# Designed miniproteins, single chains, continued (2), part 51

Each design is a single chain, and the fold is of that chain. pLDDT is the mean over its residues in the fold that is shown.

## One batch from the design tools (miniprotein)

Design m5877
Fold by ESMFold2-Fast:
Structure m5877 (fold): chain A 60 residues (1-60)
Amino acid sequence: MKELEELIQKLEENPTAQTVLELVTKLRELGHEKVAHQVLSLASQKDIDAAIALARDFLA
């Protein structure tokens, strides 16, 4: 979980396609494919704040 927290923080500080893909890839590697897909979908719609909020809520 700490690794996901670090990736979410990295995305918050520097929202790029690379930081989105790093978070999505890690979520998928951990078996959280549905959450990964939702994060990617929101980011693709340029709704980075919603993508970050969803990932944070998942970790809570």
Scores: mean pLDDT 81

Design m5878
Fold by ESMFold2-Fast:
Structure m5878 (fold): chain A 70 residues (1-70)
Amino acid sequence: SLEEVQKEKEELELKILLYTFVRDSTLFVAEKSTNPELRELNLKAAERLEEEIKRLEEKLKELEKKEEEL
């Protein structure tokens, strides 16, 4: 139903927001790190978060298309 799609979309938007916050915080730590190893670890963690965000954004696009069809 449209209502179920709307709810799933809202939950997904919240997840994207939270993951984006964690990614940005991780990048901030990397940028402030004077230790090259710690910087590299945080950059890799941010890359993994970026991939998850992209996956969630793709799912959001699918839900938006489904919403338009309902």
Scores: mean pLDDT 86

Design m5879
Fold by ESMFold2-Fast:
Structure m5879 (fold): chain A 62 residues (1-62)
Amino acid sequence: LTEEQKEELIEAALEVARRRGRPLSLEEAKVVIRAQAEKLGLKLTEEQVEELAEEVVRRQAA
Protein backbone atom coordinates (compact mmCIF):
# COMPACT_ATOMS: atom_id res chain seq x y z
CA LEU A 1 0.00 0.00 0.00
CA THR A 2 1.56 3.31 -1.11
CA GLU A 3 1.56 6.56 0.91
CA GLU A 4 -0.64 8.08 -1.83
CA GLN A 5 -3.20 5.27 -1.46
CA LYS A 6 -3.17 5.57 2.35
CA GLU A 7 -3.78 9.33 2.13
CA GLU A 8 -6.60 8.79 -0.40
CA LEU A 9 -8.35 6.35 1.96
CA ILE A 10 -7.91 8.67 4.97
CA GLU A 11 -9.16 11.68 2.98
CA ALA A 12 -12.24 9.72 1.82
CA ALA A 13 -13.15 9.01 5.46
CA LEU A 14 -12.55 12.65 6.46
CA GLU A 15 -14.80 13.74 3.55
CA VAL A 16 -17.60 11.51 4.92
CA ALA A 17 -17.14 13.16 8.34
CA ARG A 18 -17.35 16.63 6.72
CA ARG A 19 -20.56 15.69 4.85
CA ARG A 20 -22.12 14.37 8.08
CA GLY A 21 -21.03 17.47 10.02
CA ARG A 22 -19.60 15.30 12.81
CA PRO A 23 -16.51 13.13 13.47
CA LEU A 24 -16.58 9.45 12.58
CA SER A 25 -16.19 6.84 15.30
CA LEU A 26 -13.43 4.25 14.90
CA GLU A 27 -15.99 1.68 13.68
CA GLU A 28 -17.50 4.16 11.17
CA ALA A 29 -14.01 5.01 9.87
CA LYS A 30 -13.26 1.28 9.39
CA VAL A 31 -16.49 0.85 7.36
CA VAL A 32 -15.66 3.84 5.12
CA ILE A 33 -12.05 2.70 4.61
CA ARG A 34 -13.13 -0.86 3.68
CA ALA A 35 -15.74 0.49 1.23
CA GLN A 36 -13.28 2.91 -0.42
CA ALA A 37 -10.60 0.20 -0.64
CA GLU A 38 -13.07 -2.12 -2.42
CA LYS A 39 -13.96 0.71 -4.84
CA LEU A 40 -10.26 1.22 -5.61
CA GLY A 41 -9.58 -2.53 -5.95
CA LEU A 42 -7.18 -2.49 -2.98
CA LYS A 43 -6.67 -5.51 -0.74
CA LEU A 44 -6.26 -4.41 2.89
CA THR A 45 -5.46 -6.55 5.91
CA GLU A 46 -7.54 -6.02 9.07
CA GLU A 47 -4.40 -4.50 10.62
CA GLN A 48 -4.14 -1.93 7.79
CA VAL A 49 -7.85 -1.05 8.12
CA GLU A 50 -7.43 -0.53 11.88
CA GLU A 51 -4.26 1.57 11.44
CA LEU A 52 -5.89 3.84 8.82
CA ALA A 53 -9.11 4.18 10.87
CA GLU A 54 -7.07 5.17 13.94
CA GLU A 55 -5.31 7.83 11.84
CA VAL A 56 -8.71 9.20 10.73
CA VAL A 57 -9.87 9.43 14.38
CA ARG A 58 -6.53 11.02 15.39
CA ARG A 59 -6.79 13.75 12.72
CA GLN A 60 -10.39 14.53 13.77
CA ALA A 61 -9.28 14.92 17.43
CA ALA A 62 -6.47 17.35 16.59
Scores: mean pLDDT 82

Design m5880
Fold by ESMFold2-Fast:
Structure m5880 (fold): chain A 100 residues (1-100)
Amino acid sequence: ELPPELQKVLDLIEEFVEAIKTGSDEEAKEVFEKAKKELEEIAEKMSPEEKEVIETLVKTGEETFKEALESEDEVKREILAGTLEAMARMAAYALSLERR
């Protein structure tokens, strides 16, 4: 149903969300840097509007990661991770509709 590029974006965000939930700061940072790089490479091949959405998701993910590391609260980390995943899914679905 989703274009392959948008599915890859969702997969990368999901991997990052799992890293936040595990509570391992070192592993979460490694997964975030990898996901950020791959998302930026995907965005460069997209339309300007799609690129802006992906850049917004990367920025939101970066702020969420920073807040999660500073909170030291497992429940808050899980809520932040779930919020980011929901936003990514909604954005990917909206983009898929615009491409029709």
Scores: mean pLDDT 73

Design m5881
Fold by ESMFold2-Fast:
Structure m5881 (fold): chain A 54 residues (1-54)
Amino acid sequence: MPAIEPGDSLEELLDAVLAAVRAGRFSRAFAQQVIDAVADPELRAAYRARLDAL
């Protein structure tokens, strides 16, 4: 990628966390703690919903 926006870096990290939950490497509880630490309420809500869909 020619440039990485701050939001893109956080979203990539959150996507990796969800992928690790699907792979059984992380617990849902750990992923929820990471997502709950996200200050952006819209981003937090979106990833909380994605975690619940797993």
Scores: mean pLDDT 76

Design m5882
Fold by ESMFold2-Fast:
Structure m5882 (fold): chain A 65 residues (1-65)
Amino acid sequence: IDEAEVLEALALMAISVVRLAMERGNLDKEEAIRLLEKMAERAREAGREETAERLEETIEEVREL
């Protein structure tokens, strides 16, 4: 398994968990943003621009809460 593929899977799982927490109203906003920012940086380093964009979109949604 390519490390970039694992990162993509982890990023999608993180987005799903954050979205579920947002829906339930129990999201730790600051921690979620920190996690997603780190993952977006890793995705860009791995050349996964689309995954990084999805993470950044999710960060923007969290900031608006």
Scores: mean pLDDT 79

Design m5883
Fold by ESMFold2-Fast:
Structure m5883 (fold): chain A 80 residues (1-80)
Amino acid sequence: MLSEEEKELIRKGLENMLKAKEENKKEVDVSPLLEAAKKLGIEHDAPDKKYVSMEEAEKLFEALEKKYPKEVGEIASELK
């Protein structure tokens, strides 16, 4: 199960992705998602760089959702 801190990190990461898409930025700050991935033991599936393409950010988000589909899905739903 995700802790509240891990949920907040995933929420921050998704907010960064949504803002980057709205502002037509080519790169996304995935630092919160990387921190969540490390806490959850999925660091090997995460990119080494803090700023990645939207496609790479989505891949990292999908890896988190695959392990915790309910909690990650609820966070994504809250941000719509």
Scores: mean pLDDT 75

Design m5884
Fold by ESMFold2-Fast:
Structure m5884 (fold): chain A 77 residues (1-77)
Amino acid sequence: SEAARREALQLEMEAGVYEIKAAVYLMLGDKKAAAEAYEKAAELLRRAAELLREVDPERARELEAQAELLREKAREL
């Protein structure tokens, strides 16, 4: 559905902002803030993947994989 695709895109864009915030926090040496930002980005990508599961299953799997990598980055900090 168009609504699901539009909502997923908004979540993906918001996740991208949190990934940028995480990178900035890492440059500043704030590992805790970086981990929290990565966790937030991962949550948003998982929500986007769930919305896309039936309408774009390939994109949903890509977003799930990205979310998993971000959770791993957060755990390593």
Scores: mean pLDDT 90

Design m5885
Fold by ESMFold2-Fast:
Order: C-alpha cells, then structure tokens, then sequence
Structure m5885 (fold): chain A 82 residues (1-82)
C-alpha cells in the first residue's frame, strides 16, 4: 500500500512537471483514496498527496476546490491527532 501510494505520488509529480495537470490530479486523488481506505490519513504521504492535489487545483483555476481539500485534510489530521 505505502509503496503503491509513493509510486502514484511520483507519477503525479512527473505529470505536473509536464504540465499535465488533470492527469496529475487523478494520480494524487487515487493516492488519497488508497490512504483513506487503509487508515493512513495521519501520515506524511497523505499530507504530501493533498498538498500536491491542492497545487494542481490552483493551476487548473479551481482555488475554491484547493481550499476545500486542504480543509478536509486538516479535519482528518485533527481527528487522528494524539
């Protein structure tokens, strides 16, 4: 799971560098779903995937969606805080 998520984040980063923002977003969203399904929403990988997804959304001209995904991640982080 963790290795699969790392590969998705890597692919998303490569797509982002190529200017393929919609495809990069799909990779980050897939990573986020896998992390949620496996209870890893408190992990650094989850933070990285969400922050990268928000950056892509800003590039796509969707700043409101970027704020929404960051807010959702903060709520999940608080829920899993010790």
Amino acid sequence: VEKEVEELIKEGRELFKEGKYEEALEKYEEAILLLRDNGLVGSELFREAVENAAEVLRKLGMPERAEDVLAEAERLREKYAP
Scores: mean pLDDT 79

Design m5887
Fold by ESMFold2-Fast:
Structure m5887 (fold): chain A 76 residues (1-76)
Amino acid sequence: ALELIEEAMELMAEAGRAAKAGDYETAVRLLIEAARLAHEAGNRSLVEEALTHARKVAEKGGPALREEVERLEREL
């Protein structure tokens, strides 16, 4: 649904703000939620965009966050 895409995009924007503030854990969690909503909406391009951003943020956040993103990628 269009509403799921709009929510996913808002979560990605919020994640960007969290990452700029140095809150990488919150940023990764928001990006994971955005990827799940995009997947539910059937928007593969948005899923890939959210996962790409999650990987970049997780590189700064440490191994636990990297593992969390890698686990989600295997599920989607």
Scores: mean pLDDT 85

Design m5888
Fold by ESMFold2-Fast:
Structure m5888 (fold): chain A 63 residues (1-63)
Amino acid sequence: SEKERKEKLIKRVEEFVENSGEGLGEMAKKLKPKIIELIEQGKYEEALDLSEEGLEELLEKEK
């Protein structure tokens, strides 16, 4: 169901934040609420784009 899909995605995002190492942990925490908000709204593609593009952009700035 869609509810199960949302729960699985949110759990994966939470696990990603909890297991993020130095540097990535701060970026993941900053993006977590935005990604979860998009998942709750059913905007899965936007959540994926934000998680991938946002992390990549932050990594390039924090060289």
Scores: mean pLDDT 66

Design m5889
Fold by ESMFold2-Fast:
Structure m5889 (fold): chain A 72 residues (1-72)
Amino acid sequence: MSAEEQELARETQRLVAEVAELVASLDEEARAEAVRRIEEIARAAEAAGTSLETRLAAAREMLRVVREVKEA
């Protein structure tokens, strides 16, 4: 991989780890809602064809969604 591709991959891994930690911190009801919305984002990204850029965008959207659920 190029240095640019490695940086995108590292950022994606960092965001995915943060999403997982936040999901684990939620109550059961909020966790179920967060997981449902994360699965929708993951499915859409897979259907679009996964580049590193697409995976990074999906990870950012997942983080946004989990934060929104936590604030609700």
Scores: mean pLDDT 80

Design m5890
Fold by ESMFold2-Fast:
Structure m5890 (fold): chain A 68 residues (1-68)
Amino acid sequence: SAMDEALKQKAADAYTAFLQAVVPGAEVLEVRVELGETSATVTVTYRVNGKTFTRTDVIPKSKTLTAP
């Protein structure tokens, strides 16, 4: 749904900003967001200094609906 796509985009944007703050100079190659019933699973693939990494985090939906 449009609401699910908006939530996925918001999660992707927030996670990209977080990753770039934690790993300065990271080039984000792919962000995949999977919505569960109570949580969102975010998988990000990024490159830093020519090496590729993949990270997966689970974010409760309650945290995605309210500002931290």
Scores: mean pLDDT 74

Design m5891
Fold by ESMFold2-Fast:
Structure m5891 (fold): chain A 55 residues (1-55)
Amino acid sequence: MKEKEEILKEMEKIAEEVSKKNPELAEIIKDLIEKAKKLSLETVKKVYEEIKKGV
């Protein structure tokens, strides 16, 4: 769905920004994004909120 794809793109942008200051955290975020691709939209939204809190 388009909503899930847009959220995943936003998470990727956050990972790129984080990689400049904390490469280890950026790798954790990238791993979460890969796992989130197989999850429901609701779970992806929860992961996105957790990533935003962590940065």
Scores: mean pLDDT 77

Design m5892
Fold by ESMFold2-Fast:
Structure m5892 (fold): chain A 92 residues (1-92)
Amino acid sequence: MEEEKKLREEVEKLRTAIDEAESLYMQGKLKEAAELVLKAGQDFNIPEAVSLARKALEALEKGDVQKAREYIRDAIEVLATHARRLEVKLKE
């Protein structure tokens, strides 16, 4: 189905964004990780991820690296949860 193809493409793009964000986070590239999560949250209409990514960027501007890490990690988890929900729809 055309709808299944679109859903698979969305899952693949979202999973790629999650993997890239996790890689950037593990490398300590927190601004790049937060910006990537922000873009993914916007592209996939996940407002919680957008909110958390914006808070991470604000924390980085204030020099609160630990708070920024917490927000980025939480935002990545929100994206991962959304990807899992889309994957369940592919099995229905």
Scores: mean pLDDT 85

Design m5893
Fold by ESMFold2-Fast:
Structure m5893 (fold): chain A 61 residues (1-61)
Amino acid sequence: SLEFLREVARHAADLMAERGLTPEQRDAVLESLRRLAKHYGLTDEEIDELIAEFERRVAEA
């Protein structure tokens, strides 16, 4: 579900903030989130929103 994926994205963002961000790690997480969201049948718009929320959270941490 979208809620489950948002929770996964939130935890991933928090972990990356705690351990420090590398561009490669961030990109790998983004790719994984897109693959998971597509697998769970999210629309392209929902996927883009999920990724934007993740990126904003990471940038603000």
Scores: mean pLDDT 75

Design m5894
Fold by ESMFold2-Fast:
Structure m5894 (fold): chain A 68 residues (1-68)
Amino acid sequence: SEIEKKIKELEKRIEELEAEIKALEDAILRRINLTGETEIPAEVKKRIEELKKEIERLKKEIEELKKK
């Protein structure tokens, strides 16, 4: 099924975006542990928010495909 293939592609993309968020969060934690600086850079916060919005969009697309 073409729908099943599309869902798998979207799920893989979500996993890649979640991995990017985790890498950014791990980098923040490492910086805090090394420097004691607890403030998260605004650019990093913005990137995480953008990634979360993209994941939410892809999840909605998967739900719509499952209804068809």
Scores: mean pLDDT 83

Design m5895
Fold by ESMFold2-Fast:
Structure m5895 (fold): chain A 77 residues (1-77)
Amino acid sequence: MSEELARAMAEAIRRTLEAHGLPEVGEVLESAVRTMAAAGVDPESIVEALTRLAGELAPEAARDVEEALRRVLERGR
């Protein structure tokens, strides 16, 4: 995954979770993006993993996180 795409995904997560009043969850998910990107995980698998993690940590924000991440992927192609 490109550094630009990883950064865009991390920014989208941070903004989405801040809007829900959950910046601490945003930090966890941002860290997960950086770790998975560094490990060479493909973007679709990152979206799936982060959506699942968001569903566990912040279920009310999970759909908005998924939508924001998929929007980033669509713009990156």
Scores: mean pLDDT 81

Design m5896
Fold by ESMFold2-Fast:
Formats: C-alpha cells, structure tokens, sequence
Structure m5896 (fold): chain A 58 residues (1-58)
C-alpha cells in the first residue's frame, strides 16, 4: 500500500538507498517510489526517478 511504502521511507530517512531497495524488493513501482520521495524530501520527480534507477543498478 502507499501508506506502507511511505512508512518504509520515513523509517529509513537517513538511508534512502536502503529504503528504495526495500520498496523495490516488495514490488512497489519506480513511479510510486519517486512520487513519495518527491513528497517527503522535496526533491524533483526527475531527481527521485534517477535515485531509484541508481539503486536498481547496485
């Protein structure tokens, strides 16, 4: 759920790589993860999507 994904990001606010990886492993979409990063951290959607793609490459 969106709320579960949001809680995961907030739990890992000091380690966004861990948050993104956990969300990807749970099957959340790149777009949803990027949207939540934009809403919670105030980054642009383009920056958020790039961060998700970088984590996927790790």
Amino acid sequence: SREEAREIILEHKDNTVAAIRKLLEKGYSEELIAELLEELFGVSREEALEAVRVVKSL
Scores: mean pLDDT 81

Design m5897
Fold by ESMFold2-Fast:
Structure m5897 (fold): chain A 64 residues (1-64)
Amino acid sequence: SSELERLERELENLRRGAEFGIATGDKVILRAVLHEAEELLKRIKDPELREEMERLIEEVKGHL
């Protein structure tokens, strides 16, 4: 669906932000990514996308 495609794109954008924040040690970026990821997770019904977002959240939390 177009909704699923949009959420997949938003997850990719957040993953790029997380990678940048981790590489630079920028906790402001990592906190922003965490907040956005947690808000998006509330909107995701697809189980595979939920698992990917939850893994991203745990990864970001590990660097904070």
Scores: mean pLDDT 88

Design m5898
Fold by ESMFold2-Fast:
Parts: sequence; C-alpha cells; structure tokens
Structure m5898 (fold): chain A 67 residues (1-67)
Amino acid sequence: MKYRVTVSVTLADGSRLRVSAIVEAENEEEALKKAQEMADQAVRTLSERAGIAPEAVVDVDVLVEKL
C-alpha cells in the first residue's frame, strides 16, 4: 500500500523545513514508523551538515496519509 508521509521541522529561529515522500508500507503503522525514521534522519542531517544543534529543533510534526 502507498502512503504520503510529510515531516515538518521547526527551528528556534522560526525556520521551517518540510519533506514529503510517497512510501510503500504494509499498513499505516509501518508507514508511521518510516515517517518517524525520516524525521530522525532530517534532524540528524541538520545537526551534522548544517551545524544546527539538536536543541534548536523545537517541533517535529509527522503526517501520514493513505493513498
């Protein structure tokens, strides 16, 4: 089954980053797990590549929609 996953990351300076992808998963729970992995990877990438401290991430929102 296909799901649309949207990850929104809000930084302390008010900046917002959004990533959306279509993922293949057996069910909504598996799709949510993949969405959370995408969120974790986005935060890690900001820390490692952009020098943004993890504490600068004030909100992470994950939305999963069945297609």
Scores: mean pLDDT 79

Design m5899
Fold by ESMFold2-Fast:
Structure m5899 (fold): chain A 71 residues (1-71)
Amino acid sequence: SDLIKKATELVDKAEEALKQGDYETATKYAQEAIETAMRTLREDPSSVTKATGIALSAIGILIDSGGLRRK
């Protein structure tokens, strides 16, 4: 699914922004990844495992970008 690919790319962009200390950009891409994963679930419920994995990764980045730093 193109949506799974897009959500994965958004997680990658969020992770890169987080590594650069750009917490605002990391938060933005993480939120977009969560929204894309939720949309994937609505349009294709069979993607539940992949969409859930992406959403959890994005939530982790969102927490880290919200002022908590990854060790």
Scores: mean pLDDT 78

Design m5900
Fold by ESMFold2-Fast:
Structure m5900 (fold): chain A 92 residues (1-92)
Amino acid sequence: MEEKARELLVKAYQALKEGNYDEAIKLFEEAVKLTPEDSPLYAQALLMLGEAYKKRGELEKAVEYFKRAIDVAKKINAPSLLERAEKLLKEL
């Protein structure tokens, strides 16, 4: 389960770097569905999904995903993920 999610995140990030935002979003959404909601990988997937929506100009969805990433990072006590999510939300 996590190995497949990690593979999807790698492919999604590559699509994001290439400007293929629709493909990146699709792959990040699939990764989110495959990760436990109490895992760092889940929080990372939400954070990356927010970035993908931001790059596509869907700021409302970007805000939603960054806030979800913040909530997850707080619950799992992941301060580095929390700091990144809060910074990205503030930079919108």
Scores: mean pLDDT 85

Design m5901
Fold by ESMFold2-Fast:
Structure m5901 (fold): chain A 66 residues (1-66)
Amino acid sequence: SKMERELEEKKRKAREYARSMAAALERLGFPDQAAELLKRAEELIKEGKPEEALKYVDELVSKTVN
């Protein structure tokens, strides 16, 4: 269905964003936070909550670099 395609697209974008932010954290010297980010983001995505995953990623990055 259209809604299933839209949800899968949101999940794909959330995974791409999480990977990008994790790579940035690793380059900045925060490998433990990068691993935590990827693990929790994937859990939220698997629960069907890609928008909550994006929010979590932004919050973790902000707390880590500030």
Scores: mean pLDDT 88

Design m5902
Fold by ESMFold2-Fast:
Structure m5902 (fold): chain A 97 residues (1-97)
Amino acid sequence: GSHMEELNKLSDEEVLKRMIELAKEFLEAVKNGDYETALEKLKELVRVASAIKDRDLLNRVIAHVIGAIGALFTKNYEEAIREVEALIKDLEEKLKE
């Protein structure tokens, strides 16, 4: 689809930076009690994550997203924040390589 074609034009660095931005927007939405916006940010983050070539990083991203979604549905918002903060850290470490 058109979104996948747009993602294929981004550099690996641009993909990581966009994911970090979406993850930070998720954290802001959760802290503001806007859980619908938080879920939409995770959904967009998963779409962007499909462009990751590093399978180990992709597996860690998917694990943190699944954890964050589960935490949102169980109203464990502190756990959702921790999962996404860990995801940001993984992405920032990859960006330094």
Scores: mean pLDDT 83

Design m5903
Fold by ESMFold2-Fast:
Structure m5903 (fold): chain A 75 residues (1-75)
Amino acid sequence: PVYLVTAKSSESIQPLIDVIERRGGKVLSYSKGRAGRDYIISMVVELPEDTDLEELREELKKALGVDDVSIRQLK
């Protein structure tokens, strides 16, 4: 399945990519916009069907040091 991951972060996108890849996922595309000091990060990712999305969301929050990460299924 393919998902859209969005986050607002002062950190780079690399910690997000690392978490996705450790989970057996693949980053298909990403974009990074600037909003003041923060980045608006959007990633299209392919994840294994057995992926726990709640656990992934919490891991992404910790990796970025942010409280809000959105994951939305596209396919």
Scores: mean pLDDT 76

Design m5904
Fold by ESMFold2-Fast:
Structure m5904 (fold): chain A 72 residues (1-72)
Amino acid sequence: SSKNLDKGGVLLALGRYEEAIEYFEKALEETDDPKELALAYRYLGEAYKKLGRYEEAKKYFEKSEEIEKQLK
């Protein structure tokens, strides 16, 4: 599993949304694995939603869904 994804997930669970976003962005920079990219985009969407930034959240959820469609 991605260290940056795991750390971001913990921060998201703790309500540390801005820090979680930094780790998910690092995960995006470090991987070209579609499964990890889809997961990072989904977590970014969740973090932005928690911050009330719904337009950014929607964009990241859509990116995650498009990648997931390609994996099936």
Scores: mean pLDDT 86

Design m5905
Fold by ESMFold2-Fast:
Structure m5905 (fold): chain A 67 residues (1-67)
Amino acid sequence: KPTDAEIAEAFILIAEGIIKIDERRGVLTPEQREKALKELDRLRAEAPHLSLEEFNRRIVEILRKAS
């Protein structure tokens, strides 16, 4: 079974993919894309210190702010 850290990394990779696709489709500006990706990089660094519940709140917030 994957660890919490592996699950967190998988969700970050999925979120990165969504952000990149949305920018390519014109849903996000390049500036919004870069901002969202920087927030995901910050979340990746903080993930080992977060509960899965707090991690999920943070990733949803990043994606909502990007849309």
Scores: mean pLDDT 80

Design m5906
Fold by ESMFold2-Fast:
Structure m5906 (fold): chain A 68 residues (1-68)
Amino acid sequence: MKLADALPSLPPGTVVTYRDADGNVHTGVVGELSDGTKVLVTIGPDGTPVFLTPEQVKDSELLSSRLD
């Protein structure tokens, strides 16, 4: 399942593990913007927080999702 297809259906606070188009595995947390847009909150390669939209994760595969 593509992460972008699942992301709008996941509640904020869901922890997701996903594989990007390059085969790298990442973990992030589902967030929601003030307009209701679901985003993925993760740490970028340089260590800064990154907010990823569904369009930015369109080629990523959802491996697991868990609401803690």
Scores: mean pLDDT 78

Design m5907
Fold by ESMFold2-Fast:
Structure m5907 (fold): chain A 64 residues (1-64)
Amino acid sequence: SKKKKEMLEKAEELKKKAEELRKKAEEIRKKARTKEELLEAEILEGVAALLEGVAKLLEKIAEK
């Protein structure tokens, strides 16, 4: 079904965005010297985790 294909493509896009955010967070952590800089990395990691969660939900819906 077209809807299933669109959901899987959306899940793939979200996973790629999450990977980019995790890489950005890692670079920030390497340079971080203050609590504020570490907080920026933690926020990016949190957003990546949310995107990964939404991607998993889309994959589960597409399997129905």
Scores: mean pLDDT 85

Design m5908
Fold by ESMFold2-Fast:
Structure m5908 (fold): chain A 89 residues (1-89)
Amino acid sequence: KAEELIEKGKELIKEGKYEEAAELFEKAIELAEEDSPLRAEALAYLGIAYAKLGKYEEAKEYALEALAIDPDNILATLALMYAAAGLAS
């Protein structure tokens, strides 16, 4: 279910298919429980995908949502760094 969507989205990220990956992570977020580690992971990857697409404000919003669930989430921190770098450029 949500975990399988995240795994497929991660493979799409590896293939450089960021728009397709973002759609899968969005569906995973819809299926994941509120404040779950799975939702935090999906939000963090969605942030990364949006940053790769140059959508830095959206990337920042998703990264911050992930950090609100899991403040120690390394992926969410990376997504926020990508977004911040893009906004500064």
Scores: mean pLDDT 84

Design m5909
Fold by ESMFold2-Fast:
Structure m5909 (fold): chain A 71 residues (1-71)
Amino acid sequence: MKIDEKEIELGILEIKYGVLKVDIARNGVTPETLKELIETLKKMIEIAESLGDQETAERFKKDLEEAEKLL
């Protein structure tokens, strides 16, 4: 069984996303953390769609819409 490199990349981005959400919850929203959160979500959506995981991609799209409302 060969693990897809995109699945590994998505997993790493999900960890980064979680860390960013915790940082925002504890320290508040800054333009820098918000921009990084949005960029991370966009990459996660792209990879999830490329993997055919539409359910995960749609969930991240909802999170992206929520993040963009904070701009």
Scores: mean pLDDT 80

Design m5911
Fold by ESMFold2-Fast:
Structure m5911 (fold): chain A 55 residues (1-55)
Amino acid sequence: SKQDQINQVEQQFQQNVDQVVAQSKQQGLSKDELFAQVFKEADAYQKKIDEINAS
């Protein structure tokens, strides 16, 4: 179902953000770099949700 697809995308987004935050701490990334990476993940998430809703 569309809801199952949305749930999968939401779970993947949460995991991706958690990974980005963890990597940022390990690599000592700046706040600006962390912010840019999180926004990139948010944009990818929104695009996938829009594609599911368009189907």
Scores: mean pLDDT 84

Design m5912
Fold by ESMFold2-Fast:
Structure m5912 (fold): chain A 106 residues (1-106)
Amino acid sequence: DLEKKIEEAKKAIEEENYEEALKLLNEVYNSKEATDKQKAEVLMLMGKIYEKQKLYDEALALYEKAIELYPEYAKAYKELGKFLESLKRYEEAEEYYKKAKELEEK
């Protein structure tokens, strides 16, 4: 169950067990049964892990890849917005928050 692996990965992230989280997320990402939405969620969660490790360029690339793979994923725009806000890139963060809101209002 890919959804169960994603939930287990989220718990591992909360526990700061990033090695286990990345293992579970890679298993989902490499599954032929994974939907584009599931793969985008995985990429977003990987981005959050790299952000916590202060690997900011890698985190940004993962968030952008998530949006490219599933452009309707409002949560990915929100997480990218929060990430940019943490970097004090406020104008860029506002643009992504607006995109997330537009996707949630359809």
Scores: mean pLDDT 88

Design m5913
Fold by ESMFold2-Fast:
Structure m5913 (fold): chain A 68 residues (1-68)
Amino acid sequence: MDDLELGNKYYEQGKYEEAAKYYEKAASKLTGEDQAVALSNLGDAYQKLGENEKGKEYYDKSLKLLGW
């Protein structure tokens, strides 16, 4: 249903490129806590793709949205 749910479904199937695409769409449309979740999941997907530094940057952005 939601892009975030689709991303999770592809991630479970090991389709990390598809998962990243849907997580990025979710992050673009969401704000606040929901955006932070999408960014965190996007970071995990990039880690699975071997993009370690890029994944770390998305984790950092997620934490900044949740922190104050």
Scores: mean pLDDT 82

Design m5914
Fold by ESMFold2-Fast:
Structure m5914 (fold): chain A 109 residues (1-109)
Amino acid sequence: MEKLKEELGKRRLEAAKLTDNPETKYEGEGLLAENSAIIEALKEEGYKVGKEENPSLSEEDQAEYGMKLVAEDKEKWEEMEAKAKKLAEAERAAADAKAAAAKAAALAA
């Protein structure tokens, strides 16, 4: 996916600019780490699907194939994100309950 490669390239340039500025060096290092994690996750997903369907693909072709599959699965990714959001809301409610219990324990201590 050419658009994704371009976006990752822009993020890499932005991270470099941030690391060049002493005030934002920490943020730049964080963006570099996030970029690396995103690339690895995409490669892992693309590798699994591309390798299964087209095992003879070169590493470059496999990456392009994986990116196309990610593009086709954008709706599924949005569904997964929405489900994760609902789970996070439920977990936040559980965390609020734990915080209330911790407050009661702190008052008892």
Scores: mean pLDDT 57

